# Designed miniproteins, single chains: the designs that were tried, part 40

Each design is a single chain, and the fold is of that chain. pLDDT is the mean over its residues in the fold that is shown.

## One batch from the design tools (miniprotein)

Design m1457
Fold by ESMFold2-Fast:
Structure m1457 (fold): chain A 103 residues (1-103)
Amino acid sequence: MELGERGRRVAEEALERGRREGLSAEETMRLVKELAERAGLPPEEVVEALNLVAAALQREHAADPARQAEIALAWARQVLEVARRAGDPELAALAEAAIAAAR
């Protein structure tokens, strides 16, 4: 999915602040969701911003499987919360499966 300009700016701001403040993957993913929702993005674009941030963090930690697992779990937890609030049972099931796979 292609993010609109606002969604991309939210993702970039969350990544920059996460790096500057030394935030964990989970804290960075929560920040993405909070900034995107505050900007008034629809649930689909909030998930797109979460996807962009997860992809960027996974690229930075490509050689660290434990960190990649932490990033995937943090992403899945935030996507699950967004899916539940949006009433999207298919996306919720996908996020729950991703959480289970990270065990």
Scores: mean pLDDT 81

Design m1458
Fold by ESMFold2-Fast:
Structure m1458 (fold): chain A 87 residues (1-87)
Amino acid sequence: MEEIEIEIDNSFIMMYAELAKKLVEKGDYEAAAETLRKVAELIRKMKKLSEGAAEAAREAARAARESGDERAREAAEEVLEAVEEKE
């Protein structure tokens, strides 16, 4: 049961990370920042973070940092910190 829950949670992290990256590309920095904070929250609640989920989160955070928007950068820092805490 818990193993299946970990797989589902990692899938949600990947989905939200992908969404955040698309929102950054679209220029919707407020929604991107909120979505990135959701990614960070999910990562911190995880018992085990998959490499795929970690990579997706790092990619989304990098896109947000490169956007130049302050809100997106702050949210990206929260995501990167959460990933570092798990690995």
Scores: mean pLDDT 79

Design m1459
Fold by ESMFold2-Fast:
Structure m1459 (fold): chain A 90 residues (1-90)
Amino acid sequence: VSDEEIDRGIVDIAAAVARLLMEKGRYDDSIALAEKVLERAPEEIRADIYTVLGEAYLKKGEKEKAKEWFERALKIDPTNKRAQELLKKI
């Protein structure tokens, strides 16, 4: 297993855990986890983590920050349906 494959697996698991934390109302914990993962995430998979950050900020009512993260996600991956759907709610 390469470091790149390990990083992909970590990002996928962390995104799932971050969304679970958001369901529990633990938005700050979700944001902290996503930010830690970004330190190790290669550029091509950062879009998913940016989407998680945007979703957490949106759930906190911080619409301006949420918008910035969704726009960053779409700059990396314009086809990210989750980021597109959530940006429409702002």
Scores: mean pLDDT 78

Design m1460
Fold by ESMFold2-Fast:
Structure m1460 (fold): chain A 61 residues (1-61)
Amino acid sequence: DPAELARRLVEELGIERALAVVEALVAERPPPADVTYVPEAVATLPREEREAVLEEIRKLA
């Protein structure tokens, strides 16, 4: 569920870092240097589901 994954990311990283990490994954770029890891639940998602998670994070901002 993209909304649940978005809430978990915001809980773990904060809104700004969660947004930056998922935007980087959608753009197929490395995550920001200050993020030491990306949660497996997000890193393994298909592109379409990553975009859905990004939109849910934007709703939380």
Scores: mean pLDDT 70

Design m1461
Fold by ESMFold2-Fast:
Structure m1461 (fold): chain A 70 residues (1-70)
Amino acid sequence: MEALRERYRALAEEMLRVLEEEGEAGIPRAKELAREALEVLREALVAQGADAAEVEALAEETLARVEAEI
């Protein structure tokens, strides 16, 4: 689990860094990083018995919220 947490954290930090450094031009890249981070989170939660479809829906909501912030 710790390896998945560190991977998620690294991807989330890289996503924020891209948005801060590249602004709007970085949004497509940040979306790809966010998608990968959400896949790592989904894998971790599914391993704990969570429903994959529900986790993916929550992940999409989170990404939409990040896009709204920008």
Scores: mean pLDDT 71

Design m1462
Fold by ESMFold2-Fast:
Structure m1462 (fold): chain A 98 residues (1-98)
Amino acid sequence: SEAEEYYEKGKEYFEKALEKSLAGENPGTLFRKAAEYFEKAIELDPNYAEAWGLLAMSYLPEALTGIPGFREKALEAAEKALELDPNNEYAKLTLLTL
């Protein structure tokens, strides 16, 4: 589906951003690009638990640097992911990190 295509694109950006962050490199716009694709996926399929979980994780860098509204965005996305799938590990990790 188109939702799955957006999810897969988001996941590619998310994984690249995570790789850079773990290497001590600046991920630049990669987490933001990931979030944009996950937002598109959930607009098409609001019950896409995996997309909500990775969206929550993608909001973390801005939430943790104190950019207004991103803590709330990360919490809402994580809560939605857990409502749909109580075993969503990305949502759980988001809540542990906030």
Scores: mean pLDDT 89

Design m1463
Fold by ESMFold2-Fast:
Structure m1463 (fold): chain A 82 residues (1-82)
Amino acid sequence: SEAARREQARRALEESFRETLREEEALREDKKALEEQRKKIRELLRKKYPDLSDEEIEKRLELAEEIVEKLLEAMRRWLEEL
């Protein structure tokens, strides 16, 4: 039934969110890995927006990090409501 499929999808999503949060915690404990991720995002932003100043690139990186934090918070809240 569709209800059974939705329940299976919900359980898979729960496990996926738990895994994502675990991986993000590990990344934040590894300062070198975190800095490499930041470097890759800066390079991608520079490639996409080659006319932006370094200051504007850093500002966009900070906004991207804020968006990721809000998404992780949403995942945590969803798990808490189970």
Scores: mean pLDDT 82

Design m1464
Fold by ESMFold2-Fast:
Structure m1464 (fold): chain A 92 residues (1-92)
Amino acid sequence: AEVAAVIDEATRLEFKLLREGKSQEEADKVAAEFLATNPEVVALHDELIRKAEELGVSPKSLEELRKRSPTAIHAAEIILAVDKAIEENKKR
């Protein structure tokens, strides 16, 4: 719950920087650095990778998440959300 608030703050920071005219690369870097300073985010990163493996996220995406730890936690949430949307569409 608290980690979700930290990720939400990082997302808001990223959008703020983009709105102020910063590049996507600069916004991503600042958000990633913010996330990396929080020990709770590091712990959740390991849990998100485990859940992504259980949901069948592609091996390539999982390897990229492992390499970018702990800064990849936000990316892990996005990947999980996309895979969930794809799974829901398969039921149609």
Scores: mean pLDDT 62

Design m1465
Fold by ESMFold2-Fast:
Structure m1465 (fold): chain A 66 residues (1-66)
Amino acid sequence: SAAIEARAREAAARMSEEQRAVAREVAEKLREIGDLLDEGLAKAKAASGGKPSLEEFLKAADEVLK
């Protein structure tokens, strides 16, 4: 029945939309974390005169992720 197939397609689309909403929320949170890491690296680079050491990079990442 075409009606049953249409209903099944709509249910699948709704599930996909719910999953997309969750994925979008997770992506936004990951993007925010990425932006904070970039900010930390920029601060480390500025403090080291443009050549951050591994130690300065790790310290900046630790400060940002707190």
Scores: mean pLDDT 69

Design m1466
Fold by ESMFold2-Fast:
Structure m1466 (fold): chain A 66 residues (1-66)
Amino acid sequence: DARIDEVMTRLSRTPGISAEEALALIYRAQGYSQREIAERLGVSPATVSRRIRRALERIGLSRAEL
């Protein structure tokens, strides 16, 4: 999917993003809910929300653009 490819390209060009932040954003771009991502990563939904927000801030995208 072009949207996933764009997110992955931006993540690969952006320093200072942790693997955990990048992975949470990639799952969200694939259409998984915050809760589903939390279950997959073994963390709380609040942790997923923070990781996605930080990754989006770093790559210059909003949640609405996912």
Scores: mean pLDDT 78

Design m1467
Fold by ESMFold2-Fast:
Structure m1467 (fold): chain A 73 residues (1-73)
Amino acid sequence: SLEELPEEAKRVLEEAIERLAELVKAGDYEGALEVVREMAERLRELGVPESLVEEIRETLETLIAKALGVPLP
């Protein structure tokens, strides 16, 4: 199933989420978006399907915007 990520991809997501929590706490919206972009690139390198990478990216960007009170695009 493409919904079940490889262990390395799960680790990339866990690392990104930990970094995002710190950046959100600091109010660093731009830094948080950079972490999401870096995470997406690493997932692509690990062979995660582009459609799944985009879903994860969109979900995280939406959560970050809501957490920091930034208007959704």
Scores: mean pLDDT 79

Design m1468
Fold by ESMFold2-Fast:
Structure m1468 (fold): chain A 67 residues (1-67)
Amino acid sequence: MEIPGLPVGETATSEEEAIKKAKEIGFPVVIQGRGGAGTRIANNEEELRKKFSTLPDKSYVTVSRYV
């Protein structure tokens, strides 16, 4: 979907999917939980696993490249 000036992110519904998306995008990545419960930055797979586990809602997570 085309919105001017916004970065394109991938969505994930599981830790495994989030890691797959992050590897495809390239670290470091930004992860955001549904509903704006905060933004997390992961520099590698281990950090992504740890930070994903801290998200209050894991049913929908956005993974995008850290700019």
Scores: mean pLDDT 71

Design m1469
Fold by ESMFold2-Fast:
Structure m1469 (fold): chain A 68 residues (1-68)
Amino acid sequence: CSCTLYVVNENTYRLTCSSNGTLTLPNGDTIDINGEIDFSISQETLLKATLSCNGNTYTASDLPVVIV
């Protein structure tokens, strides 16, 4: 699975994935990713989140990052 993280602004991000994935926040909340999703969280929370897609696990630092 290929995922790309877009930094839209200081608190808004976009995540695109080639397959369905799940972003798990440090508090245990989850965000389902069905191709593309926009979400608002702090950068600190994002850096501690984990992304699971097609059996692979990523952190924000593992993803290609595009600043919009």
Scores: mean pLDDT 81

Design m1470
Fold by ESMFold2-Fast:
Structure m1470 (fold): chain A 98 residues (1-98)
Amino acid sequence: GEKLLKEAEELAKKAEEAIKKGDLEKALEYIKELIKLALEAIKKGDLETAEYILEKAIELADKLVEEARKKGDEKAALEAEILRGIAGILLGVVKLLK
């Protein structure tokens, strides 16, 4: 619902800012929180909100992979790729259930 969507928008904004500042650890944390919000939306049957959050998480994870690789932080890049993969699988499930 509206509350989850608002929380997701704020987390996405914080993740984008962390990526731009090169704070890879905080960016990973905010993307993880976005995926958790998507799972809450799925549990509540709010598949439209879940789809939106997961698409944002994928976009941010892809940006984080790029920034981590530019910095030579292979561990952060791998963690971001894992989060991207999880969000992608969940998005596929959400689309199947709609």
Scores: mean pLDDT 89

Design m1471
Fold by ESMFold2-Fast:
Structure m1471 (fold): chain A 53 residues (1-53)
Amino acid sequence: SSMEKEFQRELEEAERRVKEEIRKAGYDPRFVALKESSLDLRKLGVREDLRLR
């Protein structure tokens, strides 16, 4: 529906802003996705090389 298209555009813009802020903070956006789960995944020894790459 029309509302979904508008919502998708705003969602994409919000995601871009979040990614930009993450990059400004010195993190790779891909790494942040792991960090959200890395409450446990850090314990499992999840690789952080995504932050550097």
Scores: mean pLDDT 57

Design m1472
Fold by ESMFold2-Fast:
Structure m1472 (fold): chain A 55 residues (1-55)
Amino acid sequence: HMTDAELHATVQRLVALYKEDPEKALEEIERLRKESTDPLVQRQLTAVERYFREK
């Protein structure tokens, strides 16, 4: 199970990755969504993906 601290670190890494390579960041989000079964993690990853797509 991913802790809140681990989830926060993951989001920060994805934001940094998006600044350098948006396509890689989106691929990483999809990979993490497939690997995690935690509803909170799934929701947070979906929100981050939506944020990237709308910006």
Scores: mean pLDDT 77

Design m1473
Fold by ESMFold2-Fast:
Structure m1473 (fold): chain A 68 residues (1-68)
Amino acid sequence: MLSPVEVLQLIARKYQEAVEKGDFEKARKYKELLEETIDALHANQDDPAAVEAVIEETLKRLEEIEKE
């Protein structure tokens, strides 16, 4: 499983790639996912199981954006 920092770095890289390709619709979705993930990780920082669940859900949402 990726760490919280690694998940955030992955989303940031996908955002950067989308911007570089001129895919501003995907860039917007990655930015929204990044902001939501930061908020969710912060809200659950004292619960390792909840943090793991946030990471799993975030990776699923990331895959859904990639399929578009």
Scores: mean pLDDT 83

Design m1475
Fold by ESMFold2-Fast:
Structure m1475 (fold): chain A 64 residues (1-64)
Amino acid sequence: SLADRIRRILNADKTTKFTSQKLPLSREQQERLLREAEELLRRTTDPMLQIAAAVAITVLRRSL
C-alpha cells in the first residue's frame, strides 16, 4: 500500500542513517567476510550455497 511505501522511506532514514552514507560493513569487515565466503564456498558442497557464496565473493571483491 501507499502508506507502507511512505513508512519504508521514513524508516530507511532512521535505520540507514542517510547522513552516514557509508557501507554497513567496514573495509576490514568486508575482507573478513570475503575470507569467510571463500571458506564457505570450499566447505559447503551444497550447490545453492556455493552459488550464493560465489556471488558474495564477486560483490565483495568489486566493493574492495
Scores: mean pLDDT 65

Design m1476
Fold by ESMFold2-Fast:
Structure m1476 (fold): chain A 79 residues (1-79)
Amino acid sequence: SLEELAREAFETKDPEKVREFARHLLRQNIEAKRAAGEEVTPEDVLELGRELGASMPDPEVRQAVIEAAEEIAKELEKK
């Protein structure tokens, strides 16, 4: 669950765990937009990552969120 991922990420400060949390959070936001009938582009994912990253006070968490958004955006670019 998202709560379990958040606990693991912020308890350990493990970049991999932080990225898992970030990916899950971004995926939920993407699915919510799609459920509302909105198209989600790679650029939209990168913007979500920037906004979520900017809200994070810790630079390491901010960078992990941005990197997770880049990975998801790259997957969406495969057409």
Scores: mean pLDDT 75

Design m1477
Fold by ESMFold2-Fast:
Structure m1477 (fold): chain A 55 residues (1-55)
Amino acid sequence: MLEEARKKLEEKREEVKRKLEEEDTEKLRLELEYLEGLELMIEGVEKVIRRIEEK
């Protein structure tokens, strides 16, 4: 269920990284950190779901 969201976040992260290579701006760096934070949140939720499903 969260696989599509993770895939979209990964694609966005790669795009922001590419933009950072062209333009190193604080806004792009903050956006990258924000996306990485969202990935960690999704991973945490997936761990909880898997733990519930195995019960």
Scores: mean pLDDT 75

Design m1478
Fold by ESMFold2-Fast:
Structure m1478 (fold): chain A 56 residues (1-56)
Amino acid sequence: TEQELIARVVGAKIDTVGAEVELELRVRRLGPEAEEEGRRERERAEERLREAEEEL
């Protein structure tokens, strides 16, 4: 349903924000090596958001 698509977009936005916060915390705590892994997780979250928005 349309409501399920909207919920998916909202969830993807929340996941994207969470990934950005985790990236910042990992860089501060674990150093620059963790930055590359965090960037890839953020890219995957952004791609999921784009796909969800495209379906809406």
Scores: mean pLDDT 68

Design m1479
Fold by ESMFold2-Fast:
Structure m1479 (fold): chain A 82 residues (1-82)
Amino acid sequence: SPLLEEGHRVAARLQALFAEALASGDEELRKRVYEELAPRADAAIAELRAALEAGDEEAARRALEELRRLGRELEALLEEAK
């Protein structure tokens, strides 16, 4: 499934960005990851899994867009922390 393959790619990228953020030593960035970004990622991953199980391509695409948005937000925060 193209959506399942895309989901794996997006999740892997987001996981790598979280690992980079947590390794950064920036306490404010780590706090934002734990309090804001990780809960949003968990919710979006749950939505994606539910959508894929139901065969709901539109719901799956919305969940993927949220995960991509989180990745962009995290990339911007990582750039600011440098």
Scores: mean pLDDT 85

Design m1480
Fold by ESMFold2-Fast:
Structure m1480 (fold): chain A 60 residues (1-60)
Amino acid sequence: SEELIEEAQKAALTAFEGLENGDLEAAIAGYEKAIEVAEKAGNEESVEAVKEALEEVKAQ
């Protein structure tokens, strides 16, 4: 879906900007939004991958 692609891009931008600025709260919010988008798309593999990335960010 085109809407899901746009939501995924926005989530990725939020996560990347958060990591670049050292804003872990913003990065976490971006990853959580990416999980929501992957769940809406029915992509369980992407959900698991993003959850792993989120755990790594939280461990910093």
Scores: mean pLDDT 78

Design m1481
Fold by ESMFold2-Fast:
Structure m1481 (fold): chain A 79 residues (1-79)
Amino acid sequence: ALEAELAAQRARLLAAAEEAGVSEEELAELREHAELVARMRLAEAAGDEAEIARVVEEALRLHAEREGIPLEEARERAA
């Protein structure tokens, strides 16, 4: 149920973005973001602390790369 619901929400978001004429690069970023959100929600529902930690690290890495800051600084800001 939750996994299917998240997949449907992701599909609707990506379809809407494509209809709006966003670039392939922007679509890839939206897809990656939607996947991280879905993984976090599923991990939270399952109580999977290890997966929650992995998703947080991946999100921090992407944030650090986009902002041009060190990963360590991104981690410190999140603590």
Scores: mean pLDDT 76

Design m1482
Fold by ESMFold2-Fast:
Structure m1482 (fold): chain A 71 residues (1-71)
Amino acid sequence: SSQEAIKLAFEGGVAYNNGDYKQAAELFKKALSLQTDPTGQAGLLLQLGRAYEKLGKTEEAKRYFEEARRL
């Protein structure tokens, strides 16, 4: 549901702000799987890319940013 996607995205943001980048990425992925709106998907892909950059996964981060640009 859209409400569940919003909740998971919020929880992912909290995890990111606490420095728990792996947890943030998992929450953003879960939110993305429930998000059907392209604007919401683009926002989640950007957040996921940023979390992956913090994890040192630069190539994966780049793919998420590129996917967001295509929406």
Scores: mean pLDDT 88

Design m1483
Fold by ESMFold2-Fast:
Structure m1483 (fold): chain A 76 residues (1-76)
Amino acid sequence: MDELVEERREAVTVAGQPATLHVRVYKNPDGKYTAVAVVLNAQGEVLGMGVDTDDDPEKAEEKARQKALETARANL
C-alpha cells in the first residue's frame, strides 16, 4: 500500500485568479515517490492536476506541481 508521506496546501495565483494548490506525496512499495498536485478554484473546482514519480520526493512534488499549474493556466 502507498504511504502518504507529505501533504501541503498553498495559496497560489493562476492567470490573476486566487486558487489553492493541494499536493500529496506517496511512498511507493518500490521505494519511489509519487506526487499528486491539484489546483482548485475558490469554489473547489479542479482547474488542473499533475502526477509524477521520482526517487526523490522533492523532485516528484516539483514535477507534479509544474504540471498542475501549467494545466490550470491552459484551462483559464
Scores: mean pLDDT 83

Design m1484
Fold by ESMFold2-Fast:
Structure m1484 (fold): chain A 58 residues (1-58)
Amino acid sequence: ASEEEAREVSELGKELIELLEKGEYEKAIKLANEHGIPLSKDSTLEEIENALVRHYLS
């Protein structure tokens, strides 16, 4: 994907991080799963961030 596309999908990443900072892990995981990112409650914050980077930015 182009840099502009990566930037746009990183906005989803920011939203997910905000939910995680609020302790809304279930909402963050559901949102990620709706966008095709396979995350679970067992995933750490770093694993979630790495999954987002790998899925959208790599």
Scores: mean pLDDT 67

Design m1485
Fold by ESMFold2-Fast:
Structure m1485 (fold): chain A 89 residues (1-89)
Amino acid sequence: LEEEKKRLIEEAREKEARANQLIKDATEYASRGRELEELGKELAKIDKQLGDEYREEAKRLYDLASQLVAEAQELMVEAGRLLRKAEEL
């Protein structure tokens, strides 16, 4: 019983650690996307094509960040379920 509870808690912590790392990565991608979007907006005043290229890259980074957040949310839900199961033991 004690060993099963410990195993569930450890598995939950691993999922939480993975989710936390994904959130950090997502935050970095979103931040870089924001910088590229702002630069793209300013550059578009001088060179529309260059501005458009920067904004498309920003969109790719936002999409990647969104995917990582969704994956992190799934891991956190799984971790919560494991912790709840451990409480019942």
Scores: mean pLDDT 88

Design m1486
Fold by ESMFold2-Fast:
Structure m1486 (fold): chain A 65 residues (1-65)
Amino acid sequence: MEEEAEKLVKEADEAWKRGDYERAIQFYRKAAELYEKLGDTEKAEELRKRISELYQQMAARREAA
């Protein structure tokens, strides 16, 4: 299960580097949920903060476009 959560974080990081913020957010959400179920609340909260930051970046780009 930890390997699965780590794999999702890597997938999210790769999606973000490709500019696919929607996919990055989806993978971070799944990883955060798995970490929460594993009892790793610290990592789950870190990923939730990351998701919020990505949403803010997406909103800013929409207003610019």
Scores: mean pLDDT 78

Design m1487
Fold by ESMFold2-Fast:
Structure m1487 (fold): chain A 75 residues (1-75)
Amino acid sequence: VEKIKEALEYASQARDVDLAREALRVAKNFEITPEEASRLVALVLRTVGNQLDPSAPPPDPELAEKARKLLEEAK
């Protein structure tokens, strides 16, 4: 679960909503506590909020790549 949390944090910083949603989907394959689930959902919602800000810069490809690699390792 630690790699999934790290992947979600990188996806949130990269402002990549699709990648954050994928990380949350992978997290469902693991036994996680309600507290951890709430934290992961909060990170996804925060990423969505960043994407809705018209003044926000485009997604960061380097952070998105780090998130994707961590997500693949978590599987």
Scores: mean pLDDT 67

Design m1488
Fold by ESMFold2-Fast:
Structure m1488 (fold): chain A 57 residues (1-57)
Amino acid sequence: GVELARSLSDAEKRLLARELGVSVAQLNAYLAGDTSGLSPEQVAAIDAAVARLRRAP
């Protein structure tokens, strides 16, 4: 699971969504396992960002 990533605050989700050029709704959908409405490039960028956030040393 991606429990750590889903524990993001609303402010963190907004900042990340804005930086990646997606809506907060699209980011929430991705975190729920739905990539509909996202380009492959956006999916890859979100996946990388979420993976980094999940594995912060």
Scores: mean pLDDT 69

Design m1489
Fold by ESMFold2-Fast:
Structure m1489 (fold): chain A 75 residues (1-75)
Amino acid sequence: MSEELRKEIEVESLIFAGEAYYALGLKKKSPEFLEKAVKLYEEAAKLAREYGFEELAKRAEENKKKAEKELEKLK
């Protein structure tokens, strides 16, 4: 596996994990799962920016904002 492909998989895996926790947070109305999703998207966006994956960074940032909005609705 190339280093570049490994970096993309790393970022994408964080986004997918965030999506899983986001879905669980919505289904269970759980702030803990939504907080986990926010943290995963934040790490994904940071890593994507460091690696120069602008589109992945934007996707992670948008997903983070959605998770934060849902989290605030549960507080």
Scores: mean pLDDT 86

Design m1490
Fold by ESMFold2-Fast:
Structure m1490 (fold): chain A 72 residues (1-72)
Amino acid sequence: LTPEQLEALRVIAEALAGQPLTDEAKQNVVKAAKAIMDGNVEEAVTYARKALEASGRADQADEVAEKIREIL
């Protein structure tokens, strides 16, 4: 993992902090992490948004998406 990939994963983890992760949220986190490792920024953003929505954090989706795009 590059420092940028680790930072993008940290942003997602912090946005989900304190929320119970549903199976749907967990699956989308795994897909986002894979997209980050593959260098696919838009796929990473898509799955990060879905994970946040599944965790009741839809209000943070735009902020997290922008941070991921800035980092990657």
Scores: mean pLDDT 83

Design m1491
Fold by ESMFold2-Fast:
Structure m1491 (fold): chain A 86 residues (1-86)
Amino acid sequence: EKEELEKKIKELKERIKKIEEEIKKKKEELKKLLKELKETPKEDHERILKLIGEILRIIGEIFDLEKEKKKLEEELKELEEKLKEL
C-alpha cells in the first residue's frame, strides 16, 4: 500500500506540473491579447469584438485549469496525509 501511495503521489505531482505549464501558456496568451486589444483602434469594432471573445475564452480555460489543479492539489494532500499515517 505504501508503494502504491508513493506512485499515485508522483503521478499527481506530474499532472499538477503539466496543468501549471498549460496555465502559464494561457496567461502569456492572455497578456498578448490584452496588449493587442489596447493597441487596437476604437473604430475597429469588429476586431475589438473578436479580441474580447478570445480573451473571455482564454479566461474560461484558465479558470477551468485552476479548478482542476486545486482538485488535484487536494487529492495530493490527502494521499500525503495517508502516507504519513503509515
Scores: mean pLDDT 86

Design m1492
Fold by ESMFold2-Fast:
Structure m1492 (fold): chain A 81 residues (1-81)
Amino acid sequence: SGIDEMIKILEEEIKENPNNVRAYIALGGLYLKKGDYEKAIEYFEKALSLNPDNPEAHRLLAEAYKKLGDEQKAAEYEKKS
């Protein structure tokens, strides 16, 4: 699928540049679209470990936690976005 092809490309990008915050956000977003919320959270948390003030990563973490039914964590990240 197009999503799986994009995931493969982005995984190669982070092998070449492991500090590419944008690539981690993009990977998390693709896993979010696939319904793999746990993997999406992992990539967004990696993005925040590299750039703690990234509002897009906070917003997307809130969305992912909301999809998992973790309303407390969703609200926490929503306030930081």
Scores: mean pLDDT 87

Design m1493
Fold by ESMFold2-Fast:
Structure m1493 (fold): chain A 59 residues (1-59)
Amino acid sequence: EDEKLQKEAVERIVKLTIEDLGGLTEEQKKLIKERAEKNLKELSEEEKKRLVELALEEK
């Protein structure tokens, strides 16, 4: 996929992950979005989990 489609996919995956996990603070949601945006790549299940862990470790 081109960069545009990949970026949109990442954003959707991040939104779904945040909604699915529930219980996240607004700061944790922001961190997850920012990290996913910087990576700008396909998020695997492992990467989704890592992003959440990184956000939680920051808090």
Scores: mean pLDDT 61

